# Designs tried in a protein design run: designed miniproteins, single chains, continued (4). Part 31

Each design is a single chain, and the fold is of that chain. pLDDT is the mean over its residues in the fold that is shown.

## One batch from the design tools (miniprotein)

Design m13048
Fold by ESMFold2-Fast:
Structure m13048 (fold): chain A 79 residues (1-79)
Amino acid sequence: SVVREAEAVARAAREVLGNEELAEAARRAAELTREALETGDEALLREALEAAAEGGRLYASLSEEDQEALERAARELLA
């Protein structure tokens, strides 16, 4: 689930990297996506996509080592 993946990324960003900005962007994307799926609200879907885009930009700004650490931690949270 995209929501569960975003929640795992938020937790990994906070707990492994201490990156509060990335954690908040991922958490907001997960929350807005959940609400959009429950309500069918297109405005919430647009906000979810904007939060996901912000999270993607923050992820892209990480070092390669931090990206690998985040991906590994998120995978473990989804197992």
Scores: mean pLDDT 86

Design m13049
Fold by ESMFold2-Fast:
Structure m13049 (fold): chain A 94 residues (1-94)
Amino acid sequence: ADLAAVAERLEATLSPAERAAVDALAARLAPYLSPAEARIVAIRVVNALLTDGKEAAIRTLLALMKHLGVPVSEEEARAAVDAGAAALEAALAA
């Protein structure tokens, strides 16, 4: 599958607040993943954050990074999810 096309299709469904969260989280993943992979992972993690909360989002990020062969620490995963949550809250307050 064309990952860039998948990322573009998923991006079209995001609210402005969700896009802000995805942008913040994807920026934290940029050293580890391609741009398209970072966006797809960020979208899935933000969806988990909104549906099941912060600890579920952290577990989702750890599982996805392990699946992609780029394991990150729980501390790094928490920092990335925290950045996404902060961006979401800031966008909703504007």
Scores: mean pLDDT 84

Design m13050
Fold by ESMFold2-Fast:
Structure m13050 (fold): chain A 91 residues (1-91)
Amino acid sequence: LTEKEIEEMRKALKEAGIKEEDIDFLIELSKKSKTEAMLFGHALLHKEEEAIEAIKKGNIEEALKKLAEKMGVPFEELKKTYEKMKELDKK
């Protein structure tokens, strides 16, 4: 992510009513894993407190289950997508 992309992301999330603390965590997470940052971003946009907490604790499987339920998609489908994207993070 470029500095400009990070700034635009911060502005958009703040305008959407997301807490500054969670925006800061998202930005820091994006420096370590783009896939985990995207998952956390979805949790924030859907206001899934359990998913947000799970990601902060490193429990990605629980976060995927909560988000799949909220989005109305099968957990296995979301998990498969996450795993494919996570492989791309290694570069």
Scores: mean pLDDT 78

Design m13051
Fold by ESMFold2-Fast:
Structure m13051 (fold): chain A 79 residues (1-79)
Amino acid sequence: AVAAVRAAASPEQQAELDRLYTELAHAINAGDVDAVRAALEKIRQLLVDAAPSEETRQAVKTELDAWEEQAIAAARDNA
């Protein structure tokens, strides 16, 4: 669901998502849990806004919740 929404997003939204995913990766590698949470919140907001249906929004939220749990665990392991 996340990948599908990203692929269908506007060029401007895709560029912002690419930037945010880069920030997320840097935050995880730095062990910065607060930065991970901030980046994921921005990603969630953009993907939810770009989602074409309520079903897609729910799928995106579910995927991002799982992603957040794993990203925070990875950041803590890197800290």
Scores: mean pLDDT 79

Design m13052
Fold by ESMFold2-Fast:
Structure m13052 (fold): chain A 61 residues (1-61)
Amino acid sequence: MEEIAKKTKEELLEKYKEGWSLDELRDWAAARVEAAAQAGDNETARAIYEGYLRAIEEIKK
């Protein structure tokens, strides 16, 4: 789900620009991954996690 990964990355980067800490971004992404996995949507859970990793990589550059 490339669109979900891309949107998750963009949303997390916007939150970081708004002043969110790395811990807050992690907790936000973790909650969405858990919710998707609990619903049985493992592809969406994986895409959210991928978007999170892309956002953190961009921030740490």
Scores: mean pLDDT 85

Design m13053
Fold by ESMFold2-Fast:
Structure m13053 (fold): chain A 58 residues (1-58)
Amino acid sequence: SAMEKGLEEGAKLPGRGGAAAAGAAVLDGNSRQGVLAAMEAWPDGGEAGARAAREGAG
């Protein structure tokens, strides 16, 4: 899925791939509000994105 690809790319380019937003969306899949909030809270992904990408990759 596109989210899986986003998590992988986020791990390679933390702060650029938005992996945090993608990972948070996966973790909070029960709510569209949570997805939007995650994307706003972590626009660049950063370290949180790298962590989410590692968890998603496994």
Scores: mean pLDDT 52

Design m13054
Fold by ESMFold2-Fast:
Structure m13054 (fold): chain A 63 residues (1-63)
Amino acid sequence: SEERQKAFDKIAELFKNQKEVPVKEAVDSMRPVSPLLAEELERVGRGKKTITPAEAFAALLKV
């Protein structure tokens, strides 16, 4: 879907120049692109300071 492609592109953009992003930054940046993925990223990031690319792409597979 178009939303799924935009979500994938946003994950790639978030990790272009860094191997980890703050949970809040990842969630807030994803919310306007995919609210469902933002919710999954918040769940995965709960109790953590950062999210990795592997965690973000795994979350995308759940939605």
Scores: mean pLDDT 85

Design m13055
Fold by ESMFold2-Fast:
Parts: structure tokens; C-alpha cells; sequence
Structure m13055 (fold): chain A 117 residues (1-117)
């Protein structure tokens, strides 16, 4: 179940990423970082949830959100990774995939309006 949920989250994240890229809602540099992150997660799935690949995916996704200037997205990825470090490998993969998907959803909700609070 956790591996199937991770795969579904990865497929949804990939679809959302390509939609955001097509609409110009993410900088090209952020799109490439997220594509690398999703590739690292796919490799982790194939390797039985390699911890190094899961960490690489989270780091790349956080860098992508930093390039996009999306602090909430960076936090979502970081929270997913923190929970993942304490979980079993299959659950860790699911949690990081969920964190990346949440970050992409936050990017979709805040297109190009830096509200200065």
C-alpha cells in the first residue's frame, strides 16, 4: 500500500509539475530541479526505497522551491523529509512524495504575486 501510494503521489506530482511548467508558474530552473527530484524518487522506488535517493529528492525539491521563492513549499518538503527520516523505507518514500506534491500545490496557489507582509 505505501509503495502504491508513493507511486500515485509521484505520478500526480509529475503531472502537476508539467502543468505548472506549461503555464509558466515556475521558473525553468525550478522545473528542472523538480524533474531531477522526481527522477531520484523513481530510482528510490526501483531500489527498495534507498535513503540516499530519498534525501537527494527532498534536497532537489527544496532547492526548486527556493529558486521559485516559495518558503511554504520549502517547509512542506522539509517536513516530509523530517517525518521520512523516522519512518520505514516505504513510508519514507511516501512521505517525501507527499511533501513534494504539497509543495507543487502551494506553488500553483501562489503564481507570481509576492505579497509583502
Amino acid sequence: MAEEEARRNLEEARRLLEELAARGLLPPEAVELFREALRALERALESGADRALIREAAALAAQGMGVARNGAGMTAVAEGLLEAERADPATALKLVAEGILRALRLAAETPAEPVRE
Scores: mean pLDDT 79

Design m13056
Fold by ESMFold2-Fast:
Structure m13056 (fold): chain A 95 residues (1-95)
Amino acid sequence: SLPVLSDEQIEELMKLRKESYEESEKEVTELMNSLGQDPNSGLGRLMTGLLTGDLFVKKLKEWAKENGDEEIVSLSDEELAMLLDTYMQQYYQKI
């Protein structure tokens, strides 16, 4: 069984996810515009989704490192994403 995250920890994770989405949307929009492509295209939306996932994992590792959680820092990006999905499911079941 995974440890139960506090409501405060989940709120911080949701904040990191939101920041990752906002940064990804901006970066993809700038990239697509620079290439003369529509940032609202299917490709633009797909790229935003993929970059959001990558940035979220990166931000979470930085957050965990700052809080001294070396176990989370040692996980691969893929393992960390799977662990986060599990924690989010546990949180939504608790609410």
Scores: mean pLDDT 72

Design m13057
Fold by ESMFold2-Fast:
Structure m13057 (fold): chain A 84 residues (1-84)
Amino acid sequence: MNKLSQLTGISQPTLNLLIEEVAQRTELSQKTVKSDLIQLIEEGFPNDPLRRERLQRVQEVLLELMENGDPELSEAARKILTTE
């Protein structure tokens, strides 16, 4: 949580809500989602096809939340997707 908050400027409570929502929709663990969000922000998509497919699922949920989520989750998803 700490590293994601530093990278994105999102508060830890909001990150927890976002990670829980992404984990639920992707059927991944919260630990995996946290790792995948850090990967997307720092490195982008990996060359490994299996990891890439998983990260594409995470990105799809973030895009859906940005478009159709509540204002807090929409803004958090936008920040993750627009961070380097």
Scores: mean pLDDT 80

Design m13058
Fold by ESMFold2-Fast:
Structure m13058 (fold): chain A 67 residues (1-67)
Amino acid sequence: PSEEEIERDIALALVLIYYAIGNIDEKRGNTEAAIEAYEKALQLAREHGLPEDVIREIEAKLEKLRA
């Protein structure tokens, strides 16, 4: 695979990991930690051009927690 393909695959894996961490922290009541994890997932998703539905899902989580 190309360097770009490897980089994108790593980015996707990291986004999924941060999103999972955010969900765990949210369920445990660690709202600030959940927000930080979702923010990192969102940053990576935007930087690597992940699908809009993925970006929208992360944004929805952040809006819900900040409301």
Scores: mean pLDDT 83

Design m13059
Fold by ESMFold2-Fast:
Structure m13059 (fold): chain A 67 residues (1-67)
Amino acid sequence: AATFVDEAVRLLEEKGLPEIAEEFRRYAATHPVAEALHHAGKLLREKGVDPATVFREAGERAARRQA
């Protein structure tokens, strides 16, 4: 769970969306991950970015970082 959040935050920062990355990190710290994803997804759609593409890539990165 934490690994996915960390990869999603990093990916959002890489895509030039640091405000959404910070919001997602803070929201995920105080809310269930599903609720944080829903909230960040709305912000991404407002920016014309597909949340499914972003979160799929974050999940792939998290899977590669098996600790």
Scores: mean pLDDT 80

Design m13060
Fold by ESMFold2-Fast:
Structure m13060 (fold): chain A 62 residues (1-62)
Amino acid sequence: EFEEFVKKMIEELKKYADELGLTDEQKDIILNTFRELAKTMSKEELEKAFENIKKQLDEIKA
């Protein structure tokens, strides 16, 4: 269940990063960062981290 949740969030981050026109290298960094966080964070903490990452990506493209 948690594993499926993490997979879904990674999929959404990848799609979001692609829509913003990030390079494959930049996408890999973001996805690897999220995978690392998923090792230590709860579902609720990961949801917050996901929103923070999206906010950071928006700021880079602003």
Scores: mean pLDDT 78

Design m13061
Fold by ESMFold2-Fast:
Structure m13061 (fold): chain A 81 residues (1-81)
Amino acid sequence: SPLEVLRELVERIVEAVLNGEDIGPLIDEAAEHVVRNRIPREVVVKIINEEADRFNLPEEKQKAIVARLFDRLAALEAAAA
């Protein structure tokens, strides 16, 4: 399922944030997966919030993940135009 794959990628992003690791490559992979599978932005935000809440990630860090993913989505859409 495309949504299960996105959830796994988001879980890995959350774990990387908690460990102080670079999330750039995971954001890139998640953004490409979202574009390829035409996943609605509302569904992406819901999955990020659900996984981040499960790991007790602070709201500010959850918003940072959403912002970075949306910036990458915008960059991929601009490159395709």
Scores: mean pLDDT 87

Design m13062
Fold by ESMFold2-Fast:
Structure m13062 (fold): chain A 116 residues (1-116)
Amino acid sequence: ALTPEEQAFLALVRRKLETLQAQGMEVDIDRAVEAAARLLRGEEVVPGSTAEAAAIVEAAFEHNLLGRLAPRWREALALLEAGESTAAVAARLGLTSLNEHAMLRFLRAAVLQQRS
């Protein structure tokens, strides 16, 4: 069963994407919410767009769930927190797609925001 915090996280992913869709952005809300739920279950899934990656990472940051995302993204977060560059983390973890690089950029932004 999902915790209240996990439920709030999934609701925030949906709300962020509904706002972007209302502004004319092409997003698949149900796909993104399912990807977020799969990441919480420890499944290695890549979001279907950069906008979906942003919504998932931003919502996870707001609900203190970044460390609960699938093991690869938890490892990426730890390396970024240790001061590694996004390029070094991508090379170490074998991340090559645009959406995987988007996940790293948003994770890096979250790490920098937490330090500020």
Scores: mean pLDDT 84

Design m13063
Fold by ESMFold2-Fast:
Structure m13063 (fold): chain A 65 residues (1-65)
Amino acid sequence: SEERKLAARESAIRILAVAAGFEVEERDGKLVITNREISPEALEEARRIAELAKETGRVELVLRP
């Protein structure tokens, strides 16, 4: 079902973000993902997370400079 697909994508995004060292917070029914530092590795993972987030509509990626 559509809901199961969205839930699976959110779960995958959360796991990926945590593994990459991002901070994950739930706010207003959305997952908010922030970075602590700007490293080449963090930027690459942020790109992957951003692509996955486009499919859910319920994930926000906030990159701090």
Scores: mean pLDDT 71

Design m13064
Fold by ESMFold2-Fast:
Formats: sequence, C-alpha cells, structure tokens
Structure m13064 (fold): chain A 80 residues (1-80)
Amino acid sequence: SKEVEKLKELMAKAAELATEEEQEVIREKTLEVLTIIEEKGFSEEAIKEAIALLKEALSKVTNPEAQAYIEEAIRLVEEM
C-alpha cells in the first residue's frame, strides 16, 4: 500500500542518519512492523503493536533528525 511504502521511506531515512548499531535496530523493528501488518492487516491490535515497535526503535536512536523520521512513521501508522 502507499502507506507501507511511505513507512519504509521514513525508516530508511532514519537509518541513513543513525549509527551502524542503530541501523540494525531500525531494520529489525521495521521488518517486525511490516510482518505484523502483512499477517494481521490494519486492525486496531496490529496498529497498536506496530506503534510499540516503532517507539522501541525511537528509544534506541540518538540522532534528532533520525528520531523525527521515526516520529513521522509513528504518526503515519496511528492514522491507518
């Protein structure tokens, strides 16, 4: 979907600004989010789980611009 592609773009931009270790966390959490959406669709439960995973990624990232992209991803998922 268009929203899934936007989510991937935002998380990729965050990863570009993050450290190598933080990039691994962003990649892992992004994959987990995409898996939940693919398996459960855009249900309230799936959205809640996806937001929790994105917030975990946000907590592990130190660059403020990378954090801003992850925050945009969280807002995007909240609006699904």
Scores: mean pLDDT 85

Design m13065
Fold by ESMFold2-Fast:
Formats: structure tokens, C-alpha cells, sequence
Structure m13065 (fold): chain A 93 residues (1-93)
């Protein structure tokens, strides 16, 4: 639902603000990218976090979308995608 997408995006933003090297503005931009991705692919809300192949595919998709954001280079996109995967595996989403 839209409410679940909104909650997931807000929770991710707060988590990313705690990750070293991810500042307030970058956390905000990343949460917006994640929210739009979930709106386009709602099935990602039900991703099996124990399935390493599904997490790898999600990471690659996130990296592609994040690289399109001005100011996010490939290395930073990879770091942020890793942080999102760890966030999902932690069960706080």
C-alpha cells in the first residue's frame, strides 16, 4: 500500500542518516529514489531477505537508479545499496 511505501521510505531515511559517509541530504535523496522504486515495483515490499539472489538483484537495481542521481557516483551508489540491503535484513523496514 502507499502507506507501507511511505513508512518504509521514512524508516530507511532515518537509518541512512546513521551510516558513516551518508549525510542528511544524501539520505533524503536516497529515500526518494527508494520510494519511487517501491511505487513502480510494489512487489519489492515483500522481498525475501533470506534469499541472497533476490537481494543481489535488488542491490543491482538500486545501484542503477542511484547512479542517475546528480552527485552520486558508482562507488557511493554501491555503498548506499549495500546499506539498504543491510537495513532490509535487519527487519526494521
Amino acid sequence: SQDEIEKASKTLKEYLKTVPGIGEKLAEKTAEVYKKLLEEKPELLDIDVSNEEQLKELKELLEEQLKKVPGIGPKKASKIADAIVEFLKSGVS
Scores: mean pLDDT 80

Design m13066
Fold by ESMFold2-Fast:
Structure m13066 (fold): chain A 87 residues (1-87)
Amino acid sequence: MKYKITITLKNASEEQKELAWLMVRAEGQELEELHPGVKVEVEQVSDDVIEVTIEGASEEFVKEWAERLKKAFEKLNIEVDIEVEKL
């Protein structure tokens, strides 16, 4: 099963955009390392949009991961919209 998470940055500074990209890449890498059989791809679609594709995880797991990611952005004072889509 494959899912796409779309992260849209709202009114982010250049420094916040760089921090967001580094954080999403680090979280995706950790997810892949800790969960055998899960594949994670992270793509910067534009300056304001990051897409994460997760394969091999359940819908509940992907949604929980997206919720944790949203809370991490809130702690960093970075405003985001996060959408989860089944591919």
Scores: mean pLDDT 85

Design m13067
Fold by ESMFold2-Fast:
Structure m13067 (fold): chain A 72 residues (1-72)
Amino acid sequence: DKEKREKLIDYLSEVLNISREEAEKILDSMTPKEKEKLLEQIEKAEKGEPVLDLAKFLKREKAAEAIEKALE
């Protein structure tokens, strides 16, 4: 879904203060389960509900090494 992908890229870019291209690389390194969890956090944020610290969340998942490499 192109709309969901755009939301994920925009959110990662904004929260991590990185380019959209870097956010896309992080997203592509994530598992489907991690992407769904991230989308859930975005949807909660849109509704004004409490969300996890995204940077902390991403560092705790299996994609952490790929994410840290993209951020460093």
Scores: mean pLDDT 66

Design m13068
Fold by ESMFold2-Fast:
Structure m13068 (fold): chain A 75 residues (1-75)
Amino acid sequence: ADALLAAAKSAEYNMELIQRQADAQVARLRQQGAASTPEEAKKLEAQAARVQRAGEDGKERLTAIKDALLAQAAA
């Protein structure tokens, strides 16, 4: 039980790390875009959108794992 709860907490922590990394990378890409031509800014914004989507996909997978671990701990 304790091991399953610890694993679920680890999944939550990894979700927070994914969000922070995605936010930081998006911020960097947008900052680069602000210093670039309008054409390069559009490319960097597209990259930022892809980074954010990848982060959301990763968090969705970890949410499923967390929910499964919590269900098993409650049984």
Scores: mean pLDDT 85

Design m13069
Fold by ESMFold2-Fast:
Structure m13069 (fold): chain A 77 residues (1-77)
Amino acid sequence: MEALEELIKKYGKDVTEALLSYKEKRLGRPVTEEDLERWLKADKEQEEFIKKYMTPEEIARYKKERDKLLNELKESY
């Protein structure tokens, strides 16, 4: 399964493309399939961490702030 397709389904095309461009600039090279797989793995680990250590109120706040940042990223890129 292509890691890129999973990222697009999770974040949407515009946000995924913006994040890929940002990551390529930071790496100074094209993003590889292995980089995308590591990104997906890190995201899953972060989501499990949030569920384990955060209260429902903290999770709601985190989701609201994340959605705001992702929407701003879509509009600015």
Scores: mean pLDDT 73

Design m13070
Fold by ESMFold2-Fast:
Structure m13070 (fold): chain A 63 residues (1-63)
Amino acid sequence: TLVNLYALPLIEAGKLKESQIDELVAKAKSGDSYLYSQGIITDEELAESNKKRFEAALEELGV
């Protein structure tokens, strides 16, 4: 999962709190679910976009 790939190593390193996971997941998925529901983006594009948003959310939190 995105959590296992990006969040867990940062939690183990003490850079991210477990309580911030839900916020990161919400930020990573926000906006693209609408485009996907409208058929504008594919499953693969949605997954890539979610990954990029998760990375951006981590950067925004200074992690």
Scores: mean pLDDT 64

Design m13071
Fold by ESMFold2-Fast:
Structure m13071 (fold): chain A 106 residues (1-106)
Amino acid sequence: MKSTLLDELIKDLKETLERFQENADDPEKRQEIAREFREKYRGKLLLLSYLDLDPDYLVKMQVELAGKTITLSEAQELLKVFEENRDIKALLKLAILVIEGRIVPD
């Protein structure tokens, strides 16, 4: 009962950001890494959006993030915010940005 989809998502996001940093000069490899994450989570992210959030929060967040990109440093800060404050919104925002390929090297 302690190994939840949420715990798996946190681990995979952390590993994905570390792999993005290691491959900052290789856009093709970063696209492959993002594809692996997207294929695993695209169908599962909607279920997580209902954890202590508005039922339509995922849609609102996607609209807010439309056309926006963030740096790897900003992505790492979102993960840190979640780890320190348990802000599920920061975690979901980060996951959406990974899925949509909106994280760029610094």
Scores: mean pLDDT 73

Design m13072
Fold by ESMFold2-Fast:
Structure m13072 (fold): chain A 82 residues (1-82)
Amino acid sequence: MAEVRVEVISDTPLTERGKKLVAEVERLLAERNPLPSGTVVIELPKDATPEAIEHYLEALVAALRDRVQEAIEHMERAKKEI
C-alpha cells in the first residue's frame, strides 16, 4: 500500500473534522499516486480560522475527487472566513 503523509502548516489547531479531512486527502492522494512515498505539505494562511481551514481541506478533497464545482464553493467559503 502506498504511503502518503499530509502535513498541514498553520498556527491554528485542526478541528476534529479538519483531522478527518486530512486523512481523506491522504487516502485520495494514495489512490491517485499508488506508488509514490513521501510527505505532501499543505500551507494554510497563518491567520486562518478553524472553519477556514476546514473549507480549504474540503476544497482539496473535492478537487482530488474531480468535483471541481464543489471545490470552488468551498474555496469561496474559506475566503469569507479569513
Scores: mean pLDDT 68

Design m13073
Fold by ESMFold2-Fast:
Structure m13073 (fold): chain A 80 residues (1-80)
Amino acid sequence: SPVQTLLDTVAGLRAQLEAALGDPSLSREEREALLDSAGQALGVLRQLAGQIPDPQQRQQVLQAIDDAEGFLRRARAQVA
């Protein structure tokens, strides 16, 4: 379903970002670029989630995005 695809995309993006940021060889600039790219992707996903007609499913996807954005903000505070 479109809802499941969005949930899987958010989960995959978060997992890839967590794995990438775990690389101790990354420069500050590389970390900032990863965080910026992830933030842009989450913004697009949020816009798509807003188009979900079912309120319960929309809230489920938006909550997953909010959780991912929370992770992103914490990661930015550690490296920016």
Scores: mean pLDDT 85

Design m13074
Fold by ESMFold2-Fast:
Structure m13074 (fold): chain A 96 residues (1-96)
Amino acid sequence: EKEKEELIKESLENLIRAGANEGLLRMYAQSLKIAGDKKGAEKAEEAAERSRELTEESKKNLEKAKNGTVEEAKKALEESKKNAEESEELLREVAE
């Protein structure tokens, strides 16, 4: 069904965005550690692990949606969007 394919595509785009944010958080953690900001590095590392959990959740929901119904694809899109938005918020908090 064309609708399911579009929902899966959008879910994948959100998953890619969340994954990119996880990578940036890990880079921030490493940079802060090199700079000697131990507390900043710890906060960034915690944010990166949280972002990784969100990315893994979106990935599992996407795989289920690929083999499932249009309703499962809609749920995967909604969850991947929330997870991408949360990962962006984590980045913002670390950058402050």
Scores: mean pLDDT 85

Design m13075
Fold by ESMFold2-Fast:
Structure m13075 (fold): chain A 63 residues (1-63)
Amino acid sequence: AADAAAQAAAGAHEDELIRTNPEEIVKRIQEAADRARQSGDEETAENLELGKKFVEKRAEKLK
């Protein structure tokens, strides 16, 4: 409640990056997920894939 403005500003900045460079963000996440999977870190890879889907869906809403 007290830091709602700060959280909102951080989220707005992230949304701006997603809106401006969605393809670059998605590629970066995919590369990180591939690396995690190669190292055997299945949990990190799975979380990164979920993050990628979230970014793609968010980018679509910010059109």
Scores: mean pLDDT 71

Design m13076
Fold by ESMFold2-Fast:
Structure m13076 (fold): chain A 90 residues (1-90)
Amino acid sequence: MKEEILERAKNYPGLSDQEKQELELALKTAPVAIDQLGDAGSRLRAQFDEILAKLKDLLDKNAPASDIRKQIIELDIIEGLALIQLAVNK
């Protein structure tokens, strides 16, 4: 699913190269940080999976880039929260 989302986003009209790069980094970083949190990351894992499902649905519907951008922002927030929680829980 992550690889499919990235491949489809590469050529999506209205997304900037910067936005595509942020999406790729968040998809790589967020699950690693969440996994390191163990049980403490379970809620963030559920939210991450929900955002991936929304992104997949939006891509399947050829939704406006603005709707996809919203989900990229939500994914960046989850990434940031996971990294903050990981830093606090060390």
Scores: mean pLDDT 82

Design m13077
Fold by ESMFold2-Fast:
Structure m13077 (fold): chain A 76 residues (1-76)
Amino acid sequence: PVTESIRVLSKGGKEVAQKAAEEAKKKVEGVLSVEVEESEEFKDVYIVTVTAESTEAAKKALDLIEKLVSEANKKI
């Protein structure tokens, strides 16, 4: 298993970041788990951690999460 993380700015809060992470887990084959944590240093910043069977699966999931959160931010 491979574990990778990104930081995302979610203006919609933790719920939007979690929904994006859950969506990526459903759509990307080989994703084993997703976790979303609040940044203690910056407002509306979340750390999303993906554990996957391969680096390719982890990267695809993180790219999708970043895209979904970015699109949600644009509506605000």
Scores: mean pLDDT 81

Design m13078
Fold by ESMFold2-Fast:
Structure m13078 (fold): chain A 66 residues (1-66)
Amino acid sequence: SSTLQLAQQLLQQADLLYQVAEKLKEAAEEGRRQGVSPEDIQALEAGYQKNLQAADELRQQAQQLL
Protein backbone atom coordinates (compact mmCIF):
# COMPACT_ATOMS: atom_id res chain seq x y z
CA SER A 1 0.00 0.00 0.00
CA SER A 2 1.26 3.47 -0.97
CA THR A 3 -0.22 4.76 2.31
CA LEU A 4 1.77 2.26 4.40
CA GLN A 5 4.95 3.12 2.47
CA LEU A 6 4.38 6.85 3.07
CA ALA A 7 3.75 6.21 6.79
CA GLN A 8 7.02 4.23 7.01
CA GLN A 9 8.95 7.05 5.31
CA LEU A 10 7.45 9.63 7.70
CA LEU A 11 8.39 7.46 10.72
CA GLN A 12 11.95 7.06 9.40
CA GLN A 13 12.25 10.83 8.91
CA ALA A 14 10.80 11.43 12.41
CA ASP A 15 13.38 9.03 13.89
CA LEU A 16 16.20 10.92 12.14
CA LEU A 17 14.91 14.25 13.50
CA TYR A 18 14.65 12.78 17.04
CA GLN A 19 18.29 11.67 16.73
CA VAL A 20 19.32 15.18 15.60
CA ALA A 21 17.36 16.71 18.51
CA GLU A 22 19.06 14.39 21.04
CA LYS A 23 22.52 15.31 19.70
CA LEU A 24 21.70 19.03 19.89
CA LYS A 25 20.48 18.63 23.49
CA GLU A 26 23.67 16.72 24.42
CA ALA A 27 25.79 19.39 22.67
CA ALA A 28 24.02 22.16 24.64
CA GLU A 29 24.55 20.31 27.96
CA GLU A 30 28.23 19.61 27.17
CA GLY A 31 28.69 23.19 25.92
CA ARG A 32 27.45 24.57 29.23
CA ARG A 33 29.97 22.38 31.07
CA GLN A 34 32.81 23.62 28.80
CA GLY A 35 31.85 27.32 29.06
CA VAL A 36 30.52 27.81 25.53
CA SER A 37 28.81 31.20 25.06
CA PRO A 38 25.14 31.58 26.17
CA GLU A 39 24.30 32.67 22.60
CA ASP A 40 25.67 29.43 21.11
CA ILE A 41 23.92 27.35 23.82
CA GLN A 42 20.62 29.12 23.05
CA ALA A 43 21.06 28.33 19.33
CA LEU A 44 21.58 24.62 20.16
CA GLU A 45 18.50 24.60 22.43
CA ALA A 46 16.41 26.30 19.71
CA GLY A 47 17.59 23.62 17.26
CA TYR A 48 16.62 20.92 19.75
CA GLN A 49 13.08 22.31 20.18
CA LYS A 50 12.57 22.82 16.42
CA ASN A 51 13.70 19.29 15.49
CA LEU A 52 11.69 17.73 18.35
CA GLN A 53 8.50 19.52 17.22
CA ALA A 54 9.06 18.55 13.57
CA ALA A 55 9.65 14.90 14.57
CA ASP A 56 6.46 14.83 16.68
CA GLU A 57 4.42 16.28 13.79
CA LEU A 58 5.76 13.66 11.35
CA ARG A 59 5.05 10.85 13.84
CA GLN A 60 1.46 12.08 14.31
CA GLN A 61 0.98 12.27 10.52
CA ALA A 62 2.28 8.70 10.14
CA GLN A 63 -0.04 7.41 12.90
CA GLN A 64 -3.06 9.08 11.22
CA LEU A 65 -2.22 7.22 7.96
CA LEU A 66 -2.15 3.80 9.71
Scores: mean pLDDT 90

Design m13079
Fold by ESMFold2-Fast:
Structure m13079 (fold): chain A 72 residues (1-72)
Amino acid sequence: SMEEEARRRADEALQRVDEQAKIAGEKYKGLSPEEREKVVEETRRKALGDAIAELTQAGHGVASRRLAEELA
């Protein structure tokens, strides 16, 4: 179904977002804990926005909307 496909695409995009946030945390491990947490959160928010835009551009509007709801 379109709902199942949209959920799968959104879940896959969210998994990639979480991985980018994790990589940022490892990359900036030399920062203070507070600065590192800020960078991780900023990276996650940016990656979510990018994923939403990519899904929309690719015509996966339902999946894009599901990801946008994660920001609300």
Scores: mean pLDDT 81

Design m13080
Fold by ESMFold2-Fast:
Structure m13080 (fold): chain A 79 residues (1-79)
Amino acid sequence: MKEIIKEALKKYVPDLSDEEIEEMANRAYEAAKQEKSPEDAARVAGLEVADFLLSKGVDKETAEKIAREVARKILEELK
């Protein structure tokens, strides 16, 4: 899970520091692991990624596309 989030952030927001990527991946992972279903875990991780990207000035459409890709990949890993 953390690796999927880190890889997506490095790919789409390469100007982020390694520290920011690690912090975001940890936040999304901690939120997602509290969820009982794979579907809810993927959704929560995607929402955390979208919120982070918006806070860094990424536009809403791009942030939502990245968040959807992250959620899809996490769901595939958990199933």
Scores: mean pLDDT 80

Design m13081
Fold by ESMFold2-Fast:
Structure m13081 (fold): chain A 94 residues (1-94)
Amino acid sequence: SDEEEEAREKLKELVLPLLLEALAAEKAGDIDKAVEHAEEAIREALRFLEESEHKEAAYETAIKMLENAKEAAKDERVKEVLEEGIKRLKEAYE
């Protein structure tokens, strides 16, 4: 629906920039900053999911974004943070 699509776009606008900042920090060798941005992305995704009236669309979009970021990540600590984020989203929704 149009409302579900709007929820997906809003979540993407909120979370995607933070995930891109995490990956950029990782590329620069600043792993601590990459972890901080990844954790912030996860917190914002969880908050959006909790507040959303379109929880399934929000959940599916958040999981896909975190899985894509995990595949793009090269550092094991960054991957572990994103994997824990995926787990937390599943526990919050499922």
Scores: mean pLDDT 90

Design m13082
Fold by ESMFold2-Fast:
Structure m13082 (fold): chain A 94 residues (1-94)
Amino acid sequence: SMEALQERAAELLREAGEALEAGRVEEAIRLLKEAAEELARDPELHRYAAYAYTEALRLLGREEEAREIAEKAKAGADPAELTELAREALEELE
């Protein structure tokens, strides 16, 4: 259900924020990826999935790739395409 996915993703995003405040950057990246994967399960939530993946990219120092995705989002690109671009960029780092 969409609500269950939103609740699980919200918890993961909150935990990611707490990890960042504590300086646990690697844990925050993992939590952001998990949140993005949960959000990506529902097409209506793809814009949030793209956001979570893009924040993980920024934390990994891939600011230029994150910026390009953000500019495409401003230009009205399909959230599903943005989610795929961010996910592919992250996979190249693993």
Scores: mean pLDDT 78

